# Designed miniproteins, single chains, part 54

Each design is a single chain, and the fold is of that chain. pLDDT is the mean over its residues in the fold that is shown.

## One batch from the design tools (miniprotein)

Design m1977
Fold by ESMFold2-Fast:
Structure m1977 (fold): chain A 111 residues (1-111)
Amino acid sequence: SKEEVAERLKKVLELLGIKLSEKQFEVLLKMVLEEEVDPEEFRALLKFFDKDNDGAITKEELPSMDEELFKKMDKDGDGKITFEDFIKFLKAAALSSEPITKENLLNLKLE
């Protein structure tokens, strides 16, 4: 259900060390559920993660993020992840039936 996905997404964000406003969380949840998102709200969320508007999220932009989980998303090893890769990770975690733990997140199968 949507409520179950929302609960799981909150736990994933806690493990990632990411703190969002209620509005930012609602926008992110809609993206995970592939629901319609207002373009301006989407743009604001992108700017929150990608402060430099370079198309990539760096560890410096998310300094509280767990280094092993960042590395899991950083497939190229260049110290950057795309917002699309970040959303794919969140979808895989939030739509999974496994307990939300660091070990399970590190073992997520990402396309």
Scores: mean pLDDT 79

Design m1978
Fold by ESMFold2-Fast:
Structure m1978 (fold): chain A 60 residues (1-60)
Amino acid sequence: MAAGGAALKAGDYEKAAAYFEEAVAKDPNNAEAWAALSFAYKRAGDYEKAAEYEAKAEAL
């Protein structure tokens, strides 16, 4: 997930979210990808989705 991490560092949270959405689509049991997706949405200002994805990461 280097591309997603690079997007987070660049402040491009929408692109980071897209990379991590692809990661969870390929492996829904990837807790790190769900946590990263939560972080990206939180930084993008979508706190509701961030909370939902954080809960998914914790459930795994």
Scores: mean pLDDT 76

Design m1979
Fold by ESMFold2-Fast:
Structure m1979 (fold): chain A 56 residues (1-56)
Amino acid sequence: SLKEEVRAAEERTRKMREDYKLAEERMSPEVADKAREALRRSEREYEELRRKLEES
């Protein structure tokens, strides 16, 4: 369901935020850049799904 997709996207985004913070603190700049891009992508997906849920 759309509600389940939103929850999954929220949880995934939370995980990506953790990964980005860890990468910035302990990993190379290249790894941090990759983690940042993954986080941005996840945030966009979450916002899109959230919007669709609000319209339903």
Scores: mean pLDDT 83

Design m1980
Fold by ESMFold2-Fast:
Structure m1980 (fold): chain A 55 residues (1-55)
Amino acid sequence: SPLEEQLRVVEDAIRHLEAEIARLRDTDPEGAAVYERQLALLRKLSEQLRAEIAA
C-alpha cells in the first residue's frame, strides 16, 4: 500500500539521521541537535503512519 511504502521511506530516513547524529555528536553538537529535532518529527510521523495502517 502507499502508506506502507511511505513508512519504509520514513524508517530509512530515521536510520540515516540516527547514524549522522552519532557521527556529529562529539564534533558538531549544534549540527547533531538539528538532526535530533528532525528525528523527533520523523518518529512522530512513523507513529502516525503505523496507526493509519493498523486502522
Scores: mean pLDDT 86

Design m1981
Fold by ESMFold2-Fast:
Structure m1981 (fold): chain A 80 residues (1-80)
Amino acid sequence: SEAEELARKHEQLANDYFDKAVEAVKAGDVETARANLKKAWDHYAQAVRAYKTVDPEKAAALREEATARLNEIGELIDKA
């Protein structure tokens, strides 16, 4: 479905931005890390909303996993 395609695209974008945020944290680039982390949050939120209509269990799992991962990196950014 279009909702599944949209969800997968946002999940992939979120993962890409999350990886960039992690790399930026390792490099000490706090501003790049914050920008990419925000983009990852926005795209995960869109993926979760899209999955809720077609796969609510996947939506719940993604929300839980993404929230935990993003908060961990966010705390590292705030300490830097």
Scores: mean pLDDT 87

Design m1983
Fold by ESMFold2-Fast:
Structure m1983 (fold): chain A 56 residues (1-56)
Amino acid sequence: AAAQDAANLARAGQRGTEAMPLSLKAIEAVRRGEPVPAEFTPEQVANIRLALEWFD
């Protein structure tokens, strides 16, 4: 049940952003200082921020 909800959210993100995958959308949100989508855990958001700091 919970895994199915997560899969549905991932699919919805992909359908809405075919040209820009959900992961790239989250990276752009962090770069612009905008709120990251709720599908991402605080740990995933922290990892994205660290990656941007390391690879910028």
Scores: mean pLDDT 62

Design m1984
Fold by ESMFold2-Fast:
Structure m1984 (fold): chain A 84 residues (1-84)
Amino acid sequence: SPLDERLRRLLARLAEIASQIPDPARRDAALALISEMADAIAAGDYEAADRALEEFLATVPDELRAEAQRVVEELRALMEERAR
């Protein structure tokens, strides 16, 4: 569906942002949070998905935060559409 395509694109953008994190341990943690969020959305657990998004933002360094915040807001809007 168009919503599933948008979800994949937004998840890919978060993964690209995570890949720019210089610290390997922090990068791996960010990628794990993206996976957790994707699983939560697939399960319809939007509270768990939102928690993972907030933890992801906390993991992202200041230099990437504005880009990460934009993608997170797009994902939140998409989750709201899927919850209808």
Scores: mean pLDDT 84

Design m1985
Fold by ESMFold2-Fast:
Structure m1985 (fold): chain A 103 residues (1-103)
Amino acid sequence: DREARLARLQELRARLLELGDEDGAFMLDLTILLLEGRIDDAVLRELAERLGASVEQVRAALRIALGELSDEEIRRVVEELKMNDDVKSLAASLLVLLERLND
């Protein structure tokens, strides 16, 4: 029921915008793009600029959120790319959101 989850996310996004929660709406937009496989280089670049991070760090964070990396790979990537706390927080927040949508 991917379509039902996407519809629910879109409704929640509209509600957050009505409440003036622009950061929450942005996180839902990003979650929708991840679920649809629509993260492009422009989105990665914008996220990197917002977080004071490299595109490589953001790409790694998204891979962590999608469950594509093992615990050992996550530790290695965090150390090698020297991921800042904002990028790590983004990965954790997206992972929690995506896991809750699997039910």
Scores: mean pLDDT 77

Design m1986
Fold by ESMFold2-Fast:
Structure m1986 (fold): chain A 55 residues (1-55)
Amino acid sequence: SPQEALLAEHERRRADYRAALDWNAASPTPLPQETVDFLRRLLAEEEARIAELRK
């Protein structure tokens, strides 16, 4: 269904943002805090969209 396709897309984006944050946390030269905060907001947005699509 179109909703299943959208869910899969948001789940991929969530995974990408999680991976980026995990990679940054392990980095000896981490990204600026403002960039990390931006990625966290993007992750939260994707999680909210997934929750809505699961209703």
Scores: mean pLDDT 87

Design m1987
Fold by ESMFold2-Fast:
Structure m1987 (fold): chain A 60 residues (1-60)
Amino acid sequence: GPLEPLSDEEVEAWLKRIEELAKQGKLREAGITAIAGMVVAAASGNDEAVARFRELLDSL
């Protein structure tokens, strides 16, 4: 849920959704989703997930 840290499976689902949004040309929505993913990952202390979301955002 939104109050729990993202699991590895949830991180992968978020990354896939961001890529799907970008593929559809929805770059604004993809960027917002990537930023939200970074914030949730940072709040849970998951530095690896933060780096993955940031790398994907930088590729948009």
Scores: mean pLDDT 80

Design m1988
Fold by ESMFold2-Fast:
Structure m1988 (fold): chain A 61 residues (1-61)
Amino acid sequence: SIEELLEEAQVLTGLSREELLEMARTLSREEIRERLLSLGVPEGLAEEAARLLEEVGRLLA
């Protein structure tokens, strides 16, 4: 399920698996959303990707 969540986040953001995994490990959902917005990801896609990466972070803990 981690791989499926990361793949979906890659489709939404256009970012690499490595970048998304690093965000999931180190940032909160709010921090991920803000980072994605700062990288030019549209608001709706940034919010959904942040939700997916929060779940990835939970599964890694």
Scores: mean pLDDT 87

Design m1989
Fold by ESMFold2-Fast:
Structure m1989 (fold): chain A 98 residues (1-98)
Amino acid sequence: SAARQAELEAALAELEAAIKAVSAARVAAAVAADPGDRAARQATVADILVDAAREVVGEEAGELMREIIAELSKPEVDEARILELLRRLAEVYLRQKA
C-alpha cells in the first residue's frame, strides 16, 4: 500500500530527528576526541546511536539499530536486509508511539 509506505517513511524521518536530538552532542564529542582512529570512532558512534534508539523507543529498537549498523559495516551491503530492518524499526516506533 502506498499509504502504508508513506506512513513508514514518515515514521522513520520522525525517529531520525528524535535520535539526532538526543545523540548529536555525544556524536560530535566522539568525532572530536579521536580524529585519527576511524575504527574506534565508528564503534563509539555506533554505540551512541544504539543507546539513542533505546532511549527514544526501547530495547527492541536498540537491537534493530545494532543490526542495521552491522549490515552497513559489511564489505558487501545487503540492501534488502537493511530495508527490512528499517521497516521493522519504523513499525516498532509506531507501536511504541500508539
Scores: mean pLDDT 81

Design m1991
Fold by ESMFold2-Fast:
Structure m1991 (fold): chain A 70 residues (1-70)
Amino acid sequence: SKVEELYDKFMEEVAKIAQTLSVEKQKKLVEIVGEFIVEAEKLLQTLSEEEAAKKLEELIKETMEKIKKI
């Protein structure tokens, strides 16, 4: 599904970023990603697949902005 594709691609990108970070910054990354996962799960439970995909794309963009601030 498009939701799985978006999620997998985002997690792959997160893994690449993690390799460039210090241990302390990796801890902050884990916290940010944990928050993302909780919010993504709520979207999947409450919205249709099409709306969930759209909102997940917005959530990914917002989460990447937070990661950039690490």
Scores: mean pLDDT 85

Design m1992
Fold by ESMFold2-Fast:
Structure m1992 (fold): chain A 65 residues (1-65)
Amino acid sequence: MSDEEFEALLRETEEIIEELRRLGAPEKVIQGLENGLRLAKETRDAVIALAAKKEAEELLRELKE
């Protein structure tokens, strides 16, 4: 994964977390997602970043039903 792709992945995940917060997702859920995003930023691990994005997207899908 390129640095540009990694930064885009982090940005997209942050945008999804912000949308979840606007939709009233529980604070515990938001904290869990933010912890995953923080870990991805600290480690620069693409697998952790992809897992964080997938988790956020799944939760967003459930709330937008």
Scores: mean pLDDT 81

Design m1993
Fold by ESMFold2-Fast:
Formats: structure tokens, C-alpha cells, sequence
Structure m1993 (fold): chain A 56 residues (1-56)
């Protein structure tokens, strides 16, 4: 879903060296989690991607 996709986009941007894009995608993932728009499995997937991105 959208939170996990935003988390993966943050990871891909971080791996490409685009820290600004990684931050924007990470912010979107956290916003969706905070709004309750991610179930437990999607939240876990988003958090794993953000951790791999360097904590964005």
C-alpha cells in the first residue's frame, strides 16, 4: 500500500544518493503511518525500508 511504497521510494532515493527525495518519501511514509492508513503488515514493511534507507 501507499506507506510501504513511500518507504521503498525513500530507500531507492537514498541508494541513488538523493537525500532530498529520500527525506520527502520518508516523510510521506511516516505521515501515512501516523494517520492510521497502514495496517500492521504494511507499517512493518515501511519501517524496514526506512531503516535500510538510513532512518529516513
Amino acid sequence: GPAAEAGRAALEAARAGDSAAAGRHGQKAWTLIEQGRADAEERAAALRALAQAGGY
Scores: mean pLDDT 83

Design m1994
Fold by ESMFold2-Fast:
Structure m1994 (fold): chain A 67 residues (1-67)
Amino acid sequence: EAIAAYKKAIELDPNFKNARLELIKVYALLKRFDEAEKELNIAKSLFPEDPDLEKAQAYLDGLKSQN
């Protein structure tokens, strides 16, 4: 499963921003919005003011608006 692969990558390198971004995206696509928001908040604490995380937030907010 993609989630398990990204979680393993993050366990090996907690600062692996791309793995965190993909995990957030996968959670959002599965409509697991609470998990996506939790991971996004962790990523924002590690990478403050990162434009990729701002884009991830916008993507998540867009999907949530479909409910």
Scores: mean pLDDT 80

Design m1995
Fold by ESMFold2-Fast:
Structure m1995 (fold): chain A 86 residues (1-86)
Amino acid sequence: MEVATETVLVRRLDDGGVLVVIRAPRTGAAVAAEAARLAEPFLRPGTPVYVADLGDEVTPEAEATLRAGIEAAGGVLAALLRPPPP
């Protein structure tokens, strides 16, 4: 199962985890909140969530928003994959 918007894709993985892909140039709190909201129907207690950010910047507020939203829905933020810093 998969859901997608202009900036966020959420997919359930075969191992039971959830993949969230963010395609915004900059990931602020609003994009992070939308990503967490879209992931909510895919989550069970303890579900590992892997976030791949394809943009140039993830703010600390965005990371906190993602973690809080995912954890509130019962998931665990297992990885936040970003390009290495310059």
Scores: mean pLDDT 77

Design m1996
Fold by ESMFold2-Fast:
Structure m1996 (fold): chain A 69 residues (1-69)
Amino acid sequence: SAAEARELFRKALEAARAGDAAATREHSQKVLALLSGEAAERVEDLIVRAATGAPVEEVLEEAEPIFAA
């Protein structure tokens, strides 16, 4: 579901920002399993942005249209 994907995505972003590669991979795999096509590619890009310094809250706001649809 969209709510489940959003929650897992938040966890992936928080793990990425904390430098926890194992948790990032686990949560991102679960999010990607709930998405397909362009939405999945966007989620992957956003996780990389969080890992490289973007604030979690900013990235979640950018991702809102993916999970609100």
Scores: mean pLDDT 78

Design m1998
Fold by ESMFold2-Fast:
Order: structure tokens, then sequence, then C-alpha cells
Structure m1998 (fold): chain A 70 residues (1-70)
């Protein structure tokens, strides 16, 4: 069960990473410095979480928080 949960969370985080990357490209094109900074921070946070491989519960909380920011 935990293996399937981990895979689901990793895939979900990957989707959010793509969404943030697209948001960053759009923000750069529109010269929106506030949105650019927002998406840069989100991408840095995602990379950190993936590198640290935190407990599943912490990863779920992080994903939920990201969905609210995006």
Amino acid sequence: EDEKRRLRLEMELGVLEVAAAVGLVVAKKEKNEEEKKKYEEILEEIERVLKENPPLEEMEEFIEKLRKKL
C-alpha cells in the first residue's frame, strides 16, 4: 500500500512541477516579476522535497499546500 501511495504522490508532484514550470515560462513572457518569483520558489521547494525523500504524510501535506498556491 505504501509503495502505491509513494508512486501516486511522486506522480502528482511531477504534474505540479510541470504546471509550475509552465507558469514560470508564462510569467517570464508577461514580465510579471511577482508570478515569476512565486513559480521559482515553488520549483525550488519541489526539488528540495524530492531530494530529501520525506515521510509520505509530510509529502501529502506539501502537495496539498502546493495545490492551494497554484
Scores: mean pLDDT 82

Design m1999
Fold by ESMFold2-Fast:
Structure m1999 (fold): chain A 84 residues (1-84)
Amino acid sequence: SEFEEYLEKLVKLIEDTLGEKAGQQARAARNLILSLLEEDKKTGLELAKQAHRDFVAEVEAANPSKAPEVKDLGDKAIEALQKS
């Protein structure tokens, strides 16, 4: 799905920008979001939006020049999820 494609690009960008530990946290968040979407799409979507805000804030603090790219990929992932 487009959501999963944007989500994988976002996880890789977070890992490349913030390091391996942040990448592991992003993958854990991805797995939890995907699990929740199967049980309760509304709860999964709200968690995805919150995780997106949190990761954008972390990238803005650590590497502000990469924050627009992270925000754009996350916005596209959320939009794809809302359209499905």
Scores: mean pLDDT 83

Design m2000
Fold by ESMFold2-Fast:
Structure m2000 (fold): chain A 68 residues (1-68)
Amino acid sequence: SVEEELEKLLEELNKDPRFKAELIGKDTLKVKSSGSVEEMIGLALRIIGDYPSLEVKIEGDTIIIKGK
């Protein structure tokens, strides 16, 4: 399910010191990045490839991940 995919991403991303991930409700994951814009784009592309049921937006230093 989308909720289970977001919870898995929450755990994985919080292991990387470049990222601070927070689950908003059960349907949206917000990831604050201390890395470069290129690193954020790379992460977004990996997520879209691995989780085709999820959509990803980049807003400044934050990546927003939710179900389609």
Scores: mean pLDDT 83

Design m2001
Fold by ESMFold2-Fast:
Structure m2001 (fold): chain A 70 residues (1-70)
Amino acid sequence: MRAGLERALAAVEERAKKLVEEGKVEEALKLIEQAIEEVREATRAGILSPELGEEAIRRLEELKREVEEM
């Protein structure tokens, strides 16, 4: 579970970074917001533990903040 979540988060981070490098900041923000909602729903549904969900959301929110500062 954790390894799969880590890979998924890394994929979102890489895609968002590529979008930012292309000047598509709004698309990157939308991608990150979608990922945050997916993590929230997975946690609510019991697919992710609250601890893993909280960690994932924190990482995505940090990424979103970095993108917003560009």
Scores: mean pLDDT 80

Design m2002
Fold by ESMFold2-Fast:
Structure m2002 (fold): chain A 119 residues (1-119)
Amino acid sequence: GTVITESGGGTVPEGGSVRLTEKSSAPAEQIVAMAWLAEAPGIGGVGLASITRSGKVSYAKRVEGRATISYDAAKSTSYLDLRDLRVEDTAVYYGVAFVLIDGKVRVSFGEGTLLTVVG
């Protein structure tokens, strides 16, 4: 199956910024979209941002204006840049890849990267 490798988590002060990186093992030509999901106690899994292969982006209200998602199609890699970090951004962040296999879209998740925001 598709392997997702995530990086960029760690401990960051409130008001700081971070870049999270999601790399997919799937060939770039099979990736239709890449996305980021956050999971924390009390909120469950929440979609944050997505980018399609054509470069169309979407953001959840909770990060809109504070996040930028970008995608390097040649490397099957997406980046989530977060700024003006809040203690409420403390979560495990999962990379999500949407991969076209035999005419069907398959969804793959990584192991997650922990971001801790300290006030």
Scores: mean pLDDT 85

Design m2003
Fold by ESMFold2-Fast:
Structure m2003 (fold): chain A 56 residues (1-56)
Amino acid sequence: GAERLARALALPEEQQAVAREIADKLIAIGDAIDEGIEALRKTGDEELFKEGIAKG
């Protein structure tokens, strides 16, 4: 039954413990990249807006 399946999954779970540490680090890196992209978008929009006002 389910208990035998759980035992078969226990070995992957032990491997998952190590993989989770790596995944957590990758998530943190992904978040930093997303913040960088948003900052670039906002900076680009601000510069274009300032140029438009200066020419108007």
Scores: mean pLDDT 65

Design m2004
Fold by ESMFold2-Fast:
Structure m2004 (fold): chain A 62 residues (1-62)
Amino acid sequence: MEKEEEYKKIIEINKEGSERFKEKLAGLPPAPDRAARVEISEEIGLEVTREVNKKIEEWEKE
């Protein structure tokens, strides 16, 4: 597999992950304070990162 094609696919998967992260943040109820908002954002960020890594791993198996 060409390295350029590999990078293009990884960029595409990351873009999809960024859009999903924004959607998840927009769907959340309002948090009680700034610290809670940061914590919730970090948790969602980790979840999206796991999803992105799983997609990359699945693509690499093809």
Scores: mean pLDDT 73

Design m2005
Fold by ESMFold2-Fast:
Structure m2005 (fold): chain A 72 residues (1-72)
Amino acid sequence: MENFNRGLELYTEGLYLYGKKDYEQAIEKFERAIELFEKGIKDNSSDPAMVAELEKYRKIVEENLAKVKKEL
């Protein structure tokens, strides 16, 4: 699951940057992670379990993105 793994990597990088208060860079990583999860949902539309997992992580990243944007 290439898009899922890459999305998680970017999300982890974004969390690291958020912890360092590099908010603008954290936002870029979270937005890219969301984009990859959305692509994964579209590419795996015939696999409900994979779509559910991708949607779950997309939501988690979106919630963290909203938190970071409040710091700007």
Scores: mean pLDDT 84

Design m2006
Fold by ESMFold2-Fast:
Structure m2006 (fold): chain A 60 residues (1-60)
Amino acid sequence: DNLELLLSLLSLVRSVGEAEAFARLLPDDELGKIVLEELLKRFPEHRERLEAAYRERPSL
């Protein structure tokens, strides 16, 4: 359920800036890692930037 919702939200991402913001909102769990992997496939030129955004997200 949550995975399908996150993948649907991913389909709305149109720019690397939006992708970076989305990566910062992903949960620190298995589902978040799966969605991050799909995000990286959509923006392969920006893998380092998106991985950094995911790692540097607030622990909220």
Scores: mean pLDDT 75

Design m2007
Fold by ESMFold2-Fast:
Structure m2007 (fold): chain A 90 residues (1-90)
Amino acid sequence: SEEKKALQEAGLYVKEALELLKEAKKLYKEGKLTKEKAEEILKKLEEMLKKVEEYKKKYATPKSIHLFDEAIKKLKEILEEVKKLKKEAE
């Protein structure tokens, strides 16, 4: 179903976002997190968030809406962590 496919894609975006956060944290610890690299990561995270929010609007049912909300919440948390790392690296 389109709902199941959208949920699978949302889960894959959360997994990719966690890897991007891991890379941002590693670069920050090494003193290598540039403004350009942080902005690149943030742009990718914002596009992922937008995609999952669109999937929720188009495909969520009463049984799946909480799973989309959990994915959106997690993506927002990751986005805010990367924003904080960018600010601290400046």
Scores: mean pLDDT 89

Design m2009
Fold by ESMFold2-Fast:
Structure m2009 (fold): chain A 82 residues (1-82)
Amino acid sequence: SMEEAAKAYEEAGKIYEKLGNHTEAGKAYEQAGKIYEKLGNLEEAADAYEKAGKMYEKAGNKDKALDAYTKAGLLDIKKALK
């Protein structure tokens, strides 16, 4: 299912993060965030995008980090309003 796919990407992100592969970890967390967002799981989506931002920041990709952090922040606002 889509939720199982999101969970698998989240777990892949954790593995890449432990291995120090920050770019792949960021990509995996970003994919998890996109799937959680489509499912309406706003808390999980925001958490995944926040983790993606941290990984992209560690990888030195400031543009992708800013994009991921922005998505996480907007989801936190949406969660607070709904």
Scores: mean pLDDT 87

Design m2010
Fold by ESMFold2-Fast:
Structure m2010 (fold): chain A 75 residues (1-75)
Amino acid sequence: AEVDELIEKAKELIEKENPDVRELSTIFSEAVEKAKTPEQLEKIKNIVQEALEKYDGELKRAAEAMLAYIDRVMA
């Protein structure tokens, strides 16, 4: 599934020491847009929360913004 491939790519980026904020944001946005079920949106949200706990500064702010965006889509 295309969403699962995007999720896996995001996980690989999160394991890097200094992942690119724009690249991560683009992948998450694309995954959210392609998600067709609440279960897929929850998978994306869980990975964003993982990134939020692992990183500080710019990445943490980007992850917080993405969580807010996902919550709006799920509403």
Scores: mean pLDDT 75

Design m2011
Fold by ESMFold2-Fast:
Structure m2011 (fold): chain A 66 residues (1-66)
Amino acid sequence: MKKKFSYKIIDMKTGKVVDEGEIEADTPEEAIELAKQRAKESGLKGKFKIVIYEDGKIVDTATVEV
């Protein structure tokens, strides 16, 4: 069953939110992978923190390198 998650992608060097939105995924882990793919497709480079929210609460976070 797909759930609706909100995400934020934060540049680890500047601390700025560089992308945010909503993702449908079965798990928070899948939502992180999809957010990482969006960052890569947008041409972002470097280290980013991805934060996943469900019902306004943080359910997962990951540091990713693109």
Scores: mean pLDDT 81

Design m2012
Fold by ESMFold2-Fast:
Structure m2012 (fold): chain A 70 residues (1-70)
Amino acid sequence: SNEEALEELRKKMREEFEKLKKQGVTDLSEIVTAVQKIANEFKKKYPDIDEADFTRVLNEILLEILEELK
């Protein structure tokens, strides 16, 4: 379902961020680029995801990352 796909999207983006933190990556641009890449690859696998929900979830996770890196 759309909701299950959105939950997996959140999980995949958060897992990528955690992986980058464990690797010592601190460059905001590198982190944002990597997370966006994961999101775009996910969207290609689930093309029926609602576009507005996809954009909202992507922006929510990117904001979480920005807040943590303050």
Scores: mean pLDDT 86

Design m2013
Fold by ESMFold2-Fast:
Structure m2013 (fold): chain A 60 residues (1-60)
Amino acid sequence: GPMAEAFAALREEVERLLAEGRYDEAERLIVRAYTTGEVSPEQVAELAELFRRLREEAER
């Protein structure tokens, strides 16, 4: 459904930005999705955890 499609697209974009080291843009995208209600709170929590993990790995 539309929410699942929105989440899939958002997750792919966040992963791409994080892979490029664009942490500020990835964080802003997650915050925007939460603020606009485009995704569920649980989906936002998954993206926030992914963001933290990939950022920590990049700082190795």
Scores: mean pLDDT 78

Design m2014
Fold by ESMFold2-Fast:
Formats: structure tokens, C-alpha cells, sequence
Structure m2014 (fold): chain A 61 residues (1-61)
């Protein structure tokens, strides 16, 4: 799986699960995580994004 596919899957999960009014905050957090792990391994990026998506869902949903 490429980094681009991992990012797309995380974004699609947020679009599916997060209400419209809270998506800007959710996507800001996702983008900050992507930026932090941009130069890291595919495995570390996937783990970080999966963990951040779950935190967003737990806190916002």
C-alpha cells in the first residue's frame, strides 16, 4: 500500500463517519498528523493515521 492510498483511506473514513460541521476540525488534525509523519515509513504513517482517525471518531462522534 502506498502513502497516498493510506491518506485517502483515512480521509474517506472521516468523510463517512464525521458530521459536516465537524469535518474542518477533523481534517485539520488529519493533515497535521500527515505532515508530522510525511517522511516516516509507510507502516509508521499508517499506524499514526489509524490512531488519529480513531481519536477523532472517539472525541468528535
Amino acid sequence: MTKEQIVLEAALRLVDEIPLDKRPEAFKRLQETIKKYKNDSVENLKKALDEEVQRILDEIK
Scores: mean pLDDT 81

